Designed miniproteins, single chains, continued (5). Designs and how they scored, part 45

Each design is a single chain, and the fold is of that chain. pLDDT is the mean over its residues in the fold that is shown.

## One batch from the design tools (miniprotein)

Design m17542
Fold by ESMFold2-Fast:
Structure m17542 (fold): chain A 90 residues (1-90)
Amino acid sequence: SMEEEILKKVEENYEAMKKLVEERLAAVEPLAEEGRASDPEKARELLVEIHARLYDIPVEKARELYESGDSERRRKLLAESVKKVLEKIE
């Protein structure tokens, strides 16, 4: 499955992926701090922006991940997001 292929690639590239994720998490920390100080609606919008920046995906796709009631659709969007991160590893 696509999920099994992604998991195998994550395992094969674990250290590089961890480093990239840690660097991106550091870059979005100011947005996370703003979210913690904001009202719940604004915090939700900032969470969508954080996800979009972490995975380098369009904001609209990140929004769908949080707004979709379909667990299978959310799982697919998350897998696509992880695959996008893997595409940046040399």
Scores: mean pLDDT 76

Design m17543
Fold by ESMFold2-Fast:
Structure m17543 (fold): chain A 72 residues (1-72)
Amino acid sequence: SDELLKKAEELEKKAEILEELLTKELSPQEVAERLGISVATASELLALPDEVKQEAARRARELAEKLREAAA
């Protein structure tokens, strides 16, 4: 259960960063550092339509919620 909670927290953190991309201008370097990915991958992520970023964040939060339920 602790492992599932940890994975839920990781997904919530990733969703938070994706949501932040919709409300703030972050550099590719900042996104790469926060997500632990390459600058090239961060640049590709930033280039995605806002709708795709919103869907990715929503899905990550949904998975996190399911993991929290499974951990209980």
Scores: mean pLDDT 81

Design m17544
Fold by ESMFold2-Fast:
Structure m17544 (fold): chain A 95 residues (1-95)
Amino acid sequence: SLFSAIPPGTYLFTVTDSSGTTLSSFELFFDPDDVASQMNLVAAQVEFLPNVSDLDFLSLLKQVAETKEPVTLPNVEVLTNEGTVTATVTITYLP
């Protein structure tokens, strides 16, 4: 499974506007052996990074977990409570 390459732990998705204001944040606990955890990860991709391919998304998660440095993606169209906005998505790994 592609999910088996992703380290278990907490992945924090933060959405900020061009002014640095936080629009939303989502904390995901990921366990590669848990089907519900895998489904939640897919849901997070669809919500926060719909234009990023599956392989690129999994590579970003692996990178952030291995480096323990946040990964930032600018100019992403993200679904928020206010509808779809162009924002910056930051992924942080919390071991």
Scores: mean pLDDT 78

Design m17545
Fold by ESMFold2-Fast:
Structure m17545 (fold): chain A 85 residues (1-85)
Amino acid sequence: DKAEKLAKVLQEEGVDKKLAEEVAKWAVESGLLDGLSDEEIREVGRRAAKKILAGEDPKKAVGESVLEVQVERGVELLVEAVEKV
């Protein structure tokens, strides 16, 4: 369960259990975790938790963290593809 994985990482990083479970459920229902690996979900959770603990809106924190992880992986794949041509 992607929601459970995200909620667990958020809780491990210091986010309140109820808030972590609520935002993780929202993220799954919104399709934000679609196509992400377990490791990418963990990285999203770590980044989002830091933003939430700094006072950012939980949904915004998760959305920004998903975008950051997707962009970084996309750049890595593009560099590898160009170097193999």
Scores: mean pLDDT 79

Design m17546
Fold by ESMFold2-Fast:
Structure m17546 (fold): chain A 87 residues (1-87)
Amino acid sequence: SSEYRKLVSEAVGLVILAIGHELDGNLAEAEKAYKEAKKLMEKAASISDPKGAADSYDMVSLLYEKLGKKEEAEKYKKLSEEYKKKA
């Protein structure tokens, strides 16, 4: 859907911005951008088919890893795997 693609595109832009902030040593701004990207990808997962949900939750897992939230990252990795089984 166009809404799914729009959310994914915005999230990718925020990830690129976050990486730029990390390279500049602006860790607080990087964390903020990763958190916003995470919110957009969680929305993308909720409005997509099982494959889109799996891909989106995998990205949420990676974003939680960037934020240092290991338990949340593992939870969303497992959720991604469950949706892959439904696709």
Scores: mean pLDDT 84

Design m17547
Fold by ESMFold2-Fast:
Structure m17547 (fold): chain A 69 residues (1-69)
Amino acid sequence: MEERRKRIEERLQRRYDALRKALKTLGVSDEEIEAFDEALKGKSLRERVQELMDRIVKIMKEKYKKKNS
């Protein structure tokens, strides 16, 4: 039982860390990432991952517009 929970938490944590790095790669400042982390305090890892994914998708769509213009 514990092993299964740890695996899920580890995967979510790794995804969260990868998404934070992706935000930096997309040109989001460290200050903005830190402010976003603060806003996500108290939420589950799953919810935090979803919020970061939504943010990345939004930034990617905006960058795609600039590259095609």
Scores: mean pLDDT 75

Design m17548
Fold by ESMFold2-Fast:
Structure m17548 (fold): chain A 72 residues (1-72)
Amino acid sequence: SHVIEDFDPEKFREALEKVAEETLKGLDADPNVSEEDVKKALEDALKNPDNPSTFLASEMVGLARIILAVER
Protein backbone atom coordinates (compact mmCIF):
# COMPACT_ATOMS: atom_id res chain seq x y z
CA SER A 1 0.00 0.00 0.00
CA HIS A 2 1.06 3.58 -0.60
CA VAL A 3 1.34 5.61 2.62
CA ILE A 4 2.72 9.02 3.53
CA GLU A 5 6.50 8.74 3.98
CA ASP A 6 9.65 10.85 3.62
CA PHE A 7 10.82 8.61 0.77
CA ASP A 8 9.52 6.30 -1.95
CA PRO A 9 9.45 2.72 -0.55
CA GLU A 10 10.25 1.24 -3.98
CA LYS A 11 13.27 3.53 -4.40
CA PHE A 12 14.37 2.58 -0.88
CA ARG A 13 14.36 -1.10 -1.87
CA GLU A 14 16.38 -0.25 -5.01
CA ALA A 15 18.85 1.78 -2.91
CA LEU A 16 19.27 -1.18 -0.51
CA GLU A 17 20.00 -3.48 -3.45
CA LYS A 18 22.57 -0.97 -4.74
CA VAL A 19 24.25 -0.85 -1.30
CA ALA A 20 24.33 -4.68 -1.19
CA GLU A 21 25.99 -4.72 -4.64
CA GLU A 22 28.66 -2.24 -3.51
CA THR A 23 29.24 -4.32 -0.35
CA LEU A 24 29.75 -7.45 -2.48
CA LYS A 25 32.47 -5.60 -4.46
CA GLY A 26 34.33 -5.09 -1.17
CA LEU A 27 34.20 -8.78 -0.21
CA ASP A 28 37.32 -9.51 -2.30
CA ALA A 29 39.25 -7.67 0.43
CA ASP A 30 37.79 -9.87 3.23
CA PRO A 31 37.27 -13.58 2.39
CA ASN A 32 35.94 -14.12 5.93
CA VAL A 33 32.67 -12.35 4.97
CA SER A 34 30.56 -14.43 2.58
CA GLU A 35 28.03 -13.56 -0.12
CA GLU A 36 25.44 -15.34 2.06
CA ASP A 37 26.12 -12.86 4.88
CA VAL A 38 25.31 -9.97 2.54
CA LYS A 39 22.16 -11.74 1.30
CA LYS A 40 20.96 -12.29 4.87
CA ALA A 41 21.63 -8.64 5.73
CA LEU A 42 19.67 -7.48 2.67
CA GLU A 43 16.69 -9.69 3.63
CA ASP A 44 16.84 -8.41 7.23
CA ALA A 45 16.93 -4.78 6.04
CA LEU A 46 13.94 -5.37 3.73
CA LYS A 47 11.98 -7.10 6.54
CA ASN A 48 12.78 -4.49 9.21
CA PRO A 49 13.94 -1.28 7.47
CA ASP A 50 13.52 0.83 10.64
CA ASN A 51 15.03 -1.74 13.06
CA PRO A 52 17.15 -4.37 11.28
CA SER A 53 18.43 -7.24 13.46
CA THR A 54 21.98 -7.49 12.08
CA PHE A 55 24.78 -4.91 12.19
CA LEU A 56 25.41 -5.19 8.44
CA ALA A 57 21.70 -4.68 7.67
CA SER A 58 21.65 -1.58 9.91
CA GLU A 59 24.62 -0.09 8.02
CA MET A 60 22.98 -0.86 4.67
CA VAL A 61 19.72 0.83 5.73
CA GLY A 62 21.67 3.93 6.78
CA LEU A 63 23.46 4.13 3.44
CA ALA A 64 20.22 3.55 1.50
CA ARG A 65 18.50 6.39 3.38
CA ILE A 66 21.41 8.72 2.52
CA ILE A 67 21.07 7.79 -1.18
CA LEU A 68 17.33 8.52 -1.06
CA ALA A 69 17.89 11.88 0.67
CA VAL A 70 20.28 12.93 -2.13
CA GLU A 71 18.00 11.67 -4.95
CA ARG A 72 14.82 13.14 -3.51
Scores: mean pLDDT 69

Design m17549
Fold by ESMFold2-Fast:
Structure m17549 (fold): chain A 95 residues (1-95)
Amino acid sequence: TKAFRITTDDGTTVAVGVQKLPLGEITEKTREDLLESAKLHKDSGAAGVELPDGTQVTVASDILTKLSGEEAAKLSLEAIEKVRDEGEALPELPN
């Protein structure tokens, strides 16, 4: 698993873990699955989704515990989209 520190457009920092790059397309099902995960798991500081190609993606940040499920899903989606678009150029975290 590769891990990245992502800063979203509002200045919030989250960690994104992915099994492989490049990430596949983010579909409507991906967005729905991420919303469900965020509703269930945000209070642990995490949300995760499986892409259509079977790639697991996890977003982790203490900020998620302070957001609604919908807000946590939106923030997580923004971070995942940044990894998809920029992932090969992003510095990996050492663990």
Scores: mean pLDDT 78

Design m17550
Fold by ESMFold2-Fast:
Structure m17550 (fold): chain A 101 residues (1-101)
Amino acid sequence: GALEAQITLGVGDILLGVGKLLNDPELEIKAIELYKRAALESTDVDVQLEAIRRIKDIALSSKDPRVVEEAIRALEEIYRESTDPRVQEEAREAIEEIRKS
């Protein structure tokens, strides 16, 4: 439900913060996996869009090609599995922006 998805986003935010402070790409990848989970398990479009934006921001700010690749994979899965046109479009645009960077 929406509450579980919001908690998952919050845990992802903590892992991302720690990963950035420690320059730990494994924690950034774990944050991406949690954001992907929040997007896929939530029926709330706002949660899905927030997860996509967080994944995009990680990819655009990361210097690690593994982190960028995992972010693209997560966004491609969200795009494929989503039934909402707004969520699909946000994921598609995020992938294009990352690939152009």
Scores: mean pLDDT 87

Design m17551
Fold by ESMFold2-Fast:
Structure m17551 (fold): chain A 100 residues (1-100)
Amino acid sequence: AVERIQEIVRETAEKILEVMREANAPEEEIERTERGAERVLELMKTSSVEASVNLARAFLHEVREWAREHMDEETAAKIERILDEAEARLDAILAEARAA
C-alpha cells in the first residue's frame, strides 16, 4: 500500500511539474516542488499507510495553495484537477487499508 501511495505522489508531481514548465513557472519553484515530493517519498519509507496518506495529502495541499496564490486561474485550475485526482486515489487506498 505504501508503494502505491509513493507511485501516486511521483506521478502527480510529474504532472504538476509539466504544467508548471508549460506555464513558465520560476525554476526555483519547480525545484521546490521536486524537493518537496522527494522529501515526502523519503519519509514514506519508514511510515505506516495512514501516515503516508497524510504526508501525501500535506504535499498536495501545499502545492494547491501555492498554485492558487502564484498561478493564473487557468493554470491553477489544471493543477487543482491533477490534485483532486490524486486525492481520490489516496482516499481509495486508505479505505482499502482500513477495511483490511
Scores: mean pLDDT 83

Design m17552
Fold by ESMFold2-Fast:
Structure m17552 (fold): chain A 70 residues (1-70)
Amino acid sequence: KLEEIKEHIQKVDPNLELTDEQAEVVLFVTQGLDEAAASFDRMLALLKAGMSRDDANAIVLAEVKAKRAA
């Protein structure tokens, strides 16, 4: 949420204050990055378990699609 983004930035740099418009842009970018990071971590876990890269990628894609469809 916008308020959470503003609070997080204030904790990292107390001198930096975001407008609502700037916070919306950060939220949009951060949501994409969070999804990508989670997908990457999931893929690494499957690869460490001995799964092939192609199989791991297919599973992660199916999981992401299922979450978006809900």
Scores: mean pLDDT 70

Design m17553
Fold by ESMFold2-Fast:
Structure m17553 (fold): chain A 51 residues (1-51)
Amino acid sequence: MPTLNDLRKIISDLSISGPALLLLHNGVKTPEELMEKLGISKGTAEEIIKV
């Protein structure tokens, strides 16, 4: 399992947090939808949703 610090670093370094949070706020909550909307990897999408 990744640590909280690992997740924070990935989100911050990729500058995806803003678009990802907007999509989650609009009801997107599955990794596959985040992958499709943001063009990111499955692993990254899953970690964003878990946070």
Scores: mean pLDDT 66

Design m17554
Fold by ESMFold2-Fast:
Order: sequence, then structure tokens, then C-alpha cells
Structure m17554 (fold): chain A 87 residues (1-87)
Amino acid sequence: MKTLTKTVRLRRGESAVIPVNGKAKSVTARVLEGGRVAVQVLTDNGLKTAIVRRGESATIPVNGNVKAVKVTALEGDAVVEITIEFE
């Protein structure tokens, strides 16, 4: 199974967009440092969202085509690891 991992560094209120354009099983976000973040997974069937807190991780099941993953720092600066598990 193919996996893509990206670490993004965000200031408060900043967003990063990770283009994917592939079939994925899941997207996992882990907040390594900083505040709370919003993780938004854009799929062919709509938008999936998770809020992840400092020191926590969330796995969003997709089982379909992911267009992009958007990460937004909601509370202070943040360092976020995004892992995409492909089908």
C-alpha cells in the first residue's frame, strides 16, 4: 500500500493545501506542536472535516478519490503531520 506523509508548519489563521488527486483509504492528521487545527478532505462525494487538538491525532476514512487536503491553524501556530494512505 502506498503512503504519502507531509509535515506542514502554519502560523495562526494560515492554511496549507496538499493536492492529492488519487484514490485513498484514509487521511490521518497529527498535531505535533501548537494549537488546534481543522483538517478538511475534499472528495468527489463532498467535504470531510475533523478538528484535531494539540498532541492528538485523527483518522478520516475516505475509501475514494481525494482531490486535496486543507489544514488550517485555528489556535496559534501549529506543526501538523498529514498521512494519506492510498488504495
Scores: mean pLDDT 85

Design m17555
Fold by ESMFold2-Fast:
Structure m17555 (fold): chain A 87 residues (1-87)
Amino acid sequence: SLEEQLAATQAKIQEVMDKINKVKEEIDKLTSKLDEAIRNNAPLEEIQKIVDELMKKIDEYNKLMDELATLNAQRQALVAEIEARKA
């Protein structure tokens, strides 16, 4: 049913949101580590390694945000179809 498809899509949205929250926590930790390294005048090589890891996590975050946008569009389409059938 459309209601079952909506429930499945909402479950996928929750899974993606949980992944986004986890990646955000990892980005926050890496940002704090970068700030500490800069304050402590860490070697450029150490700073670069932290930046490289941050860039990887930002790329992961952006891919998850794109996936979330696709799922939200699917959810909206399903809601519209369900409402159209009730009218």
Scores: mean pLDDT 90

Design m17556
Fold by ESMFold2-Fast:
Structure m17556 (fold): chain A 105 residues (1-105)
Amino acid sequence: YPLTEEEAALLLAQLDKLEAEYGKSEFVAKLKALIEEALKNKLDYDTLMEKLAPLYKEAYEKDPAFAKAVQIALARLGVEIARRLGLNEDDIAAAEAAIEKAEAE
């Protein structure tokens, strides 16, 4: 499941909104660069997640509140993309519940 141009555009737009709210961030700049690389090189989901993990780890060490806000926002967008792709309603509901629990922590 390689990242599509539509999915990348939605992710980049969400990151732009986060920068408008919280200010410019090196973490968001690195995420944008990785999304552009994933599109250009047609990275699969597992490879993308492996590249994302160290970026989130570094972000949580520097600004855990902002890193959490970015992670929750992107996770919510991921659920919306899954809904648009016609994934199972039970799987979508489970993902939404997991995001709500993470946001409450």
Scores: mean pLDDT 75

Design m17557
Fold by ESMFold2-Fast:
Structure m17557 (fold): chain A 56 residues (1-56)
Amino acid sequence: DKKKIEEVKRAIEELAKDGGSGKSPLVPSLAEIPNPLQAIAKDLGVSVGFIRKVEK
């Protein structure tokens, strides 16, 4: 599932960009976003465990 791995990586990077732009005091960090991995998992139809494997 090379394609799915790439999609998961891109989704994580996009989420990190949006939620990790801590330059703005009103933008929460990635760590402050509740269930970011679950949100990506739901969007892509994969499990959180699969996303964690892709991160490695």
Scores: mean pLDDT 59

Design m17558
Fold by ESMFold2-Fast:
Structure m17558 (fold): chain A 66 residues (1-66)
Amino acid sequence: MAEWSARVRAEIAAAVAARDVAGLEKLLQRIRDFLATVESIPDAPEEVREQLRALLAEAEAALASL
């Protein structure tokens, strides 16, 4: 998860620097799809869900800042 989270945060930063609204929207959808998949797994660790929710919030805040 840490490596995936770091890559997603780097993608958010790059999209913000480029003012790429469409790229941020696609990234938000990717995070939402992954979170939905993880939440469909009863035995998935809560830590993974919390990290995905945090990334979703970061991406949403980034999009709102543009």
Scores: mean pLDDT 80

Design m17559
Fold by ESMFold2-Fast:
Structure m17559 (fold): chain A 107 residues (1-107)
Amino acid sequence: KKELLEKALEYAQKAINYFDKAIESTDPEEILENLKKGLEYAEKAYRYAKEAGDTEVSELFKKAIEDLKKGIEAAEQGNVEEAKRYAKDASFYAAKASRLLRQKLNE
């Protein structure tokens, strides 16, 4: 269980790094690439949290994944402002999940 939660945290931190890159970019192509990478890592974080049986953490990653998919769709349409909004929302949920994971791993 602890090893799975450690993997979930590792991939969540990688996902957040890509969300931040998407938020900082002004190029629709860069935003799209970073959102797709963020989605890949968020999906890995979700799988590890789910395998660990942590419903609270996995539901937060599921919300982040939903927002990322909407952000990718917006970026594909060239809607930079909407894509960044979804990236920020995804980052919020992933950060909340990461905080809970750190609390659980410190015990």
Scores: mean pLDDT 88

Design m17560
Fold by ESMFold2-Fast:
Structure m17560 (fold): chain A 89 residues (1-89)
Amino acid sequence: MEEVYEKLKQKVEEYAKELLRKDPNMPIEEIAREALQKAMKDLVEESKDDPEFTKKVNEFAAKLISDPEFRQKMLEEAKEIVEKLRKEM
């Protein structure tokens, strides 16, 4: 799970930077949600070449859908990443 989380976090930072450059006035929560969605999509696509990693990514995605508390924690962490990036810009 931590391996999936670290890769997700890195991709969220990349997408958040791209979104902030395209629309600096976009709300932090919207950037965080969009970055998280794009990061998950990329991670699922990239994992397809590794069946074991695909299983871990799919379990992470399933938990994100079925566990509101986990989903909220992931969104909050994404929001913190966006806030930090906005302050650095």
Scores: mean pLDDT 80

Design m17561
Fold by ESMFold2-Fast:
Structure m17561 (fold): chain A 71 residues (1-71)
Amino acid sequence: MAEELREKGEEAAKAGDRLTAAVYYGQAGNILAEQGKYEEAAELYRKAYEISGDESMREAAEEYERKAKEL
């Protein structure tokens, strides 16, 4: 599921729909975080930040990256 959401996000980004792209990447990150895959979740939030410029996405990525390192 997460990989499908990630690809949808990439397609939306290419179409210029940054809001939709950020939503898809954020949802994929949430799914991975629920599965305890914090490292991968952080990378998806970083992609959401890269395509949207939303500072909140960067903050989320940083938080999940910290959790991954504490494992």
Scores: mean pLDDT 79

Design m17562
Fold by ESMFold2-Fast:
Structure m17562 (fold): chain A 98 residues (1-98)
Amino acid sequence: SWAEEIVKEIKELTGKEVPLSDAEALLASLSAEHREVIRALVEEGVPLVLALLAYQAALAIEAGVVTEEEVIEKLEEKFGIERETARRLLELAKRLLA
């Protein structure tokens, strides 16, 4: 399931254990439209956790809550995602939102 994949990918990316119930709650909070965009990112080869992060970040940037540069910096700092990879993920998420 997507919840099990989220738990697995978070452990692989960060070394942190996340309860399955937290992953299930996150997925339950997503609208059908949000799930479609995330599915499209996954079909493009993006890991599920990165698809979720990129999509939420793209929405926050569009809403004016954060800048693209702030998001790229936090993705590198917290998840070890290279700046160019983070930028590519955000561009892909923005394209699928349009």
Scores: mean pLDDT 78

Design m17563
Fold by ESMFold2-Fast:
Structure m17563 (fold): chain A 60 residues (1-60)
Amino acid sequence: LLSELEQLPQSQARLRVQLLNDHFKLNLDENTINILADYLLKTSIPLETLAKFLVKASQP
């Protein structure tokens, strides 16, 4: 999944964040998805780095 998501263009940043949310079942709200998509588009952060951060943030 992550390798497939990294092959998507930066123009699909929102889709990449939505697929991460679905895969890890983070239950992110729409506003958070939009913020993360904007951040990903602006900073060109590696998707693996973003996934690590989101997983840690969602841990109980």
Scores: mean pLDDT 67

Design m17564
Fold by ESMFold2-Fast:
Structure m17564 (fold): chain A 73 residues (1-73)
Amino acid sequence: NKVEELLEKLKKIPFEELVSYLSSNLKADEANELRALAIELGMETDENGALLILVGLEYGKEYMEKAAEILKK
């Protein structure tokens, strides 16, 4: 499963680096959209929420739903 392989790699990123990367690479409109979708998928802006937003930024919103299923396990 490619999404599981991606999440395994992304989980190795320290949370502080992940938050810094997102802050540097997300425009306000994109950040609001991806954050809202992460909340709708049952993730908060913790480690799992930040990973989900990164997936949306790098691979598209379509991958966020599958990533959320994996992160909830």
Scores: mean pLDDT 75

Design m17565
Fold by ESMFold2-Fast:
Structure m17565 (fold): chain A 61 residues (1-61)
Amino acid sequence: SMVDVLTQAILQLAESELDKVSKEELLAAIRKLTSSIPDPEASRRAEREVEARVEELLAKK
């Protein structure tokens, strides 16, 4: 679905920026990007999914 494609694009962007920007800046950007998803339920799911992945990657670092 378009929502899945957008979620994957946001996740890929977040992963590419992990070592280039601060966690605060990265999370703010994720929230801004996921808020552009028109379905509020899908937007919240994408935000949770991407933020969880970012937290996982940062914890491993």
Scores: mean pLDDT 76

Design m17566
Fold by ESMFold2-Fast:
Structure m17566 (fold): chain A 84 residues (1-84)
Amino acid sequence: MDKEIEKIAEQLKKTKPEDIPDLAQKIATDFTKKYTDELKKRLKERYKKEGIEKTDEQIEVQAETAAALIGIGAFIDALLRLKK
């Protein structure tokens, strides 16, 4: 996570102010693509251990939502770390 936040901070330094909203959306999308499968696996194992039955579709929606929120959080953290 910290390494990903640092990478986002470096991208922010090179991004024009008018392009920042597009970068934020790209980061959320990139995190969804990178982390949905891993989060899906972790959620599936957790529900299995707790004896909770969930469909693959339910787990995938939860994982995708969590991945997007993690991406948004990382973007906000990167903005806060850009203190000169």
Scores: mean pLDDT 78

Design m17567
Fold by ESMFold2-Fast:
Order: C-alpha cells, then sequence, then structure tokens
Structure m17567 (fold): chain A 62 residues (1-62)
C-alpha cells in the first residue's frame, strides 16, 4: 500500500539523517543534512494530508 510504503521510506530517511548527524564529517555535509530535514518535514505533511503517493515520490527522489 502507498501508506505503508510512505511510512517505511519516511522512517529510513529519518534514520539516514540521524546517521549523518552522528558522523564525524557532519559539519562538512550540514547543507545536505538540512535539505534532508526539510524533505522529511514535507513528506510528513503529505502523509498527514493522506497524499501517500506524493510522499513516496518525494522520498524516492531524495
Amino acid sequence: SDKEKAEELLKKAEERIKAGLASPAAELVQDNIDKGKELVKEAKELIEKGEYKEAVELLSKA
């Protein structure tokens, strides 16, 4: 289902952001981390609105 796929991709994206922040090179990739946080925020808003296909497309493009 699109909902389950969107939730799974969102969880993976959040995990990748946490891994990036834990990296000793986090400061060098801070711009990429910040962009990832914005993408996760947009995906959460889409999921809250029931726009699961759009959330999947956004998270898959990341």
Scores: mean pLDDT 77

Design m17568
Fold by ESMFold2-Fast:
Structure m17568 (fold): chain A 67 residues (1-67)
Amino acid sequence: SLEEIEAKLKELPDEVEVKVNGVNLGTRSREAVLAAIRQLEAAGHKVEVKIEEKDGKPVVTINVTPA
């Protein structure tokens, strides 16, 4: 759920590495990532988020299925 995603993101550092549908977008602020996820869900898209650690850094993988 969006609430579970928000809770997980709030535990991360201020900057995270982001991937969307297999595309690496590089480093983004945690707040920008959260805002993007909120916008996608508000538009009716299905959003799946996976948080992994790579080389000691958090990586947020977002998979979006269009509405």
Scores: mean pLDDT 79

Design m17569
Fold by ESMFold2-Fast:
Structure m17569 (fold): chain A 77 residues (1-77)
Amino acid sequence: MKEEINEAARRMAEELEENFEEALEEMLNSEEPLETILKELDGLIEGARELAEQGVENAKKVAEALERLKKELEKRA
């Protein structure tokens, strides 16, 4: 189970890095309020950090990618 989660986290981190600018633009053009998007990102970051603490090493990369995305959203909003 943890191995499968770690592989999923690796894939997610790679997709976030490859599609970073596109994801950022989609969030900026979202009909949802920025506050709502930021709260959702905070939840995802917290979940990824908890998985990393449980030994899912690639979850740390997911958390870092999401934190970068959040910072860029705050800068451009």
Scores: mean pLDDT 79

Design m17570
Fold by ESMFold2-Fast:
Structure m17570 (fold): chain A 74 residues (1-74)
Amino acid sequence: SAEALARELIAVGEEARKQGNFEASARSYLAAARLLPEDSPEKAVALRKAGEDYKRLGNEEEAERLFAEAEKLE
């Protein structure tokens, strides 16, 4: 299911982040978010984590956009 794939992508993103691969982490979290419905708490969390990854990469503009998107879901 899409939800099962999203959870797998979140796990991949978390592992990439532990390894310091913030680009791969952000990519996985964004892919997971796209698979989850707008009323999913997991979607907001995935968007926030992707935003944190972009901030780590120095992309403040994309980070702010993702944080704003997550806030709209809450």
Scores: mean pLDDT 87

Design m17571
Fold by ESMFold2-Fast:
Structure m17571 (fold): chain A 115 residues (1-115)
Amino acid sequence: MNEELVKLGEEALEALKADPLLTVEVSGDTLTLTFADTPEARQRLREIAGALSTLELLDVEVDGNTLTITLKDTPLSNKLSGREKALAIAILVHYLLQGKGAEGYQLMMKLLEEA
């Protein structure tokens, strides 16, 4: 495992928790984001959910203003602990919210491949 990428994942998760438009919960391998009840936050949720749903490695569920994300059960993801899976998702989401989705995806994949 790349310790720098795990550290980046922890920093990404803390940045998401610091966002006033988000309530962030981690349960095992699952990242749950509840967006604020504003038009801007709902639009961001739709954009993020749309982008994430194009990725074959992710299971994405939208329920109202709540977005639930898990990594699909694959040989690549199965090398990771539940916490490391959640951190990989946190990296992707954090970068995607900054308009850096491509960079976030590459960092997530690097964490998965260096497991």
Scores: mean pLDDT 82

Design m17572
Fold by ESMFold2-Fast:
Structure m17572 (fold): chain A 77 residues (1-77)
Amino acid sequence: SARELARKAVEALAKGDIDTARRYVERLLRDFGLSREEALSLITEAAREYFSKFNDSGLAGTLVRQAKALLEEVEKK
């Protein structure tokens, strides 16, 4: 599902694996036909879920900013 792919993108970003994260972001846009805004919304939700364990919304915000930059890069292609 698109939500599962967004969770995998967040996990890759959290691990610093930017290339893997970019691949998952590309699949959200291409395989599921999501807009940049829809993809960012799913990634934001996934980032909050991922970091809820640590009770750290600031870390989630950092991942969302990284994901937004990747979405802009992928859309420019």
Scores: mean pLDDT 76

Design m17573
Fold by ESMFold2-Fast:
Structure m17573 (fold): chain A 100 residues (1-100)
Amino acid sequence: MEIDPNDTGFELDLKAIAAAVDASPSGKISRKEAIDILSDLSIKRSKATSEEEIEEIRKNSEIFLDKLIESGILEESVGENGEVMVSLSELGRKLLEELS
């Protein structure tokens, strides 16, 4: 999956994750919450209604999240309970400033 910062879907997805991270007292959200945010936005954009389409969107959202981590836009960490957490990197914050 290629990350295109000129794609309005990418902008909305990144802004939604940033809003959730900023609303979190720890400045981090769970990997599951990030996938749920990305999937919800993708489902709304595509108007997906079948279980098969929704499952594929969730799988693609997981791949997209992993690409954001690999590209350094998001940072991965382990919470005190062993839960995988994500937060915005300095690069991610910089991209949001350019998109705002």
Scores: mean pLDDT 78

Design m17574
Fold by ESMFold2-Fast:
Structure m17574 (fold): chain A 91 residues (1-91)
Amino acid sequence: SPAEEAEKRLKELEELVKEAKELYEKYKKGEISLEEFEKRFEEIEKRAQELIAKLEKLAKEGKVSKEEMRRAVLLEAELTTLRMLLFVEKK
C-alpha cells in the first residue's frame, strides 16, 4: 500500500543515517581513516539521495503524511550535517 511504501523507505533511510553516524564515530576514534570514511559515506549518501527522491515523489502524489515528511526532512538534515563535517575534516 502507499502508506507501507513510505514507511518502508523511511526505515531504510533511518538505517542509512544510523550507519553514517556509526562510521563517523569510528573515524573520530581513529578506527578508520578519513579516506575510508569519505568513500563509505559517499556510498551511503548516494543510496540516501535515491530514497529521498522516491519519498519526495510519494509526497507529491499525496502518499506521505505530514509526520512522515517531517521525519524525512530531519533525516536529510542529519546527512547534510555529516557531509559538512566531512568537508571540515578535509580542510
Scores: mean pLDDT 88

Design m17575
Fold by ESMFold2-Fast:
Structure m17575 (fold): chain A 66 residues (1-66)
Amino acid sequence: SETLERLAQAIRDGDGETATELIGTLRGADPERVAEAVTPAVVEVTGGDEESVRAVLTRYFARRLA
């Protein structure tokens, strides 16, 4: 998905405005798929553990995109 690629790039670039706008367009998307697509970018930026980051993002998007 082009939107998920753009979201991952916005996260890598620290572009919170673009990331917020793109998340708004993803309402109704599969939260697991969105979390999977952006986890590498969040791990890269934060230095966090991949498993923990994926779990947190999956819960976040399950609530945010419902």
Scores: mean pLDDT 85

Design m17576
Fold by ESMFold2-Fast:
Structure m17576 (fold): chain A 86 residues (1-86)
Amino acid sequence: GFALVYIDLQYKGLKKEIEEGKIPSEEELEKRMEKVLEGALRILDTEAEISGWKEEEVEREREEIRRLVEEKKEELRKLIEEAKAK
C-alpha cells in the first residue's frame, strides 16, 4: 500500500545521505524514523478509511508498518557504523 511505499522512499533517501557522508547522530536517526512511522501510520489510516478496510486488516497492517520501520532503522544503523569505519 501507499504507507509501505512511503517507508521505502524515506529509507532510500536516508541511505543515500549516509552513503554520501551525511551521517546522522543516534538522536537524529531516532527522530527521523519516529516521523517516518507517524507518517506511514497516518497514510494507512487514510487509505483504510477511503477503501473501507476491516478493523482486523488495519491492525495487521499497523503491525507490519511498525515492524518494517524498526527493520529499516536497524539497517540504517549498520550503514552508519560502516560509514564511520571508513
Scores: mean pLDDT 84

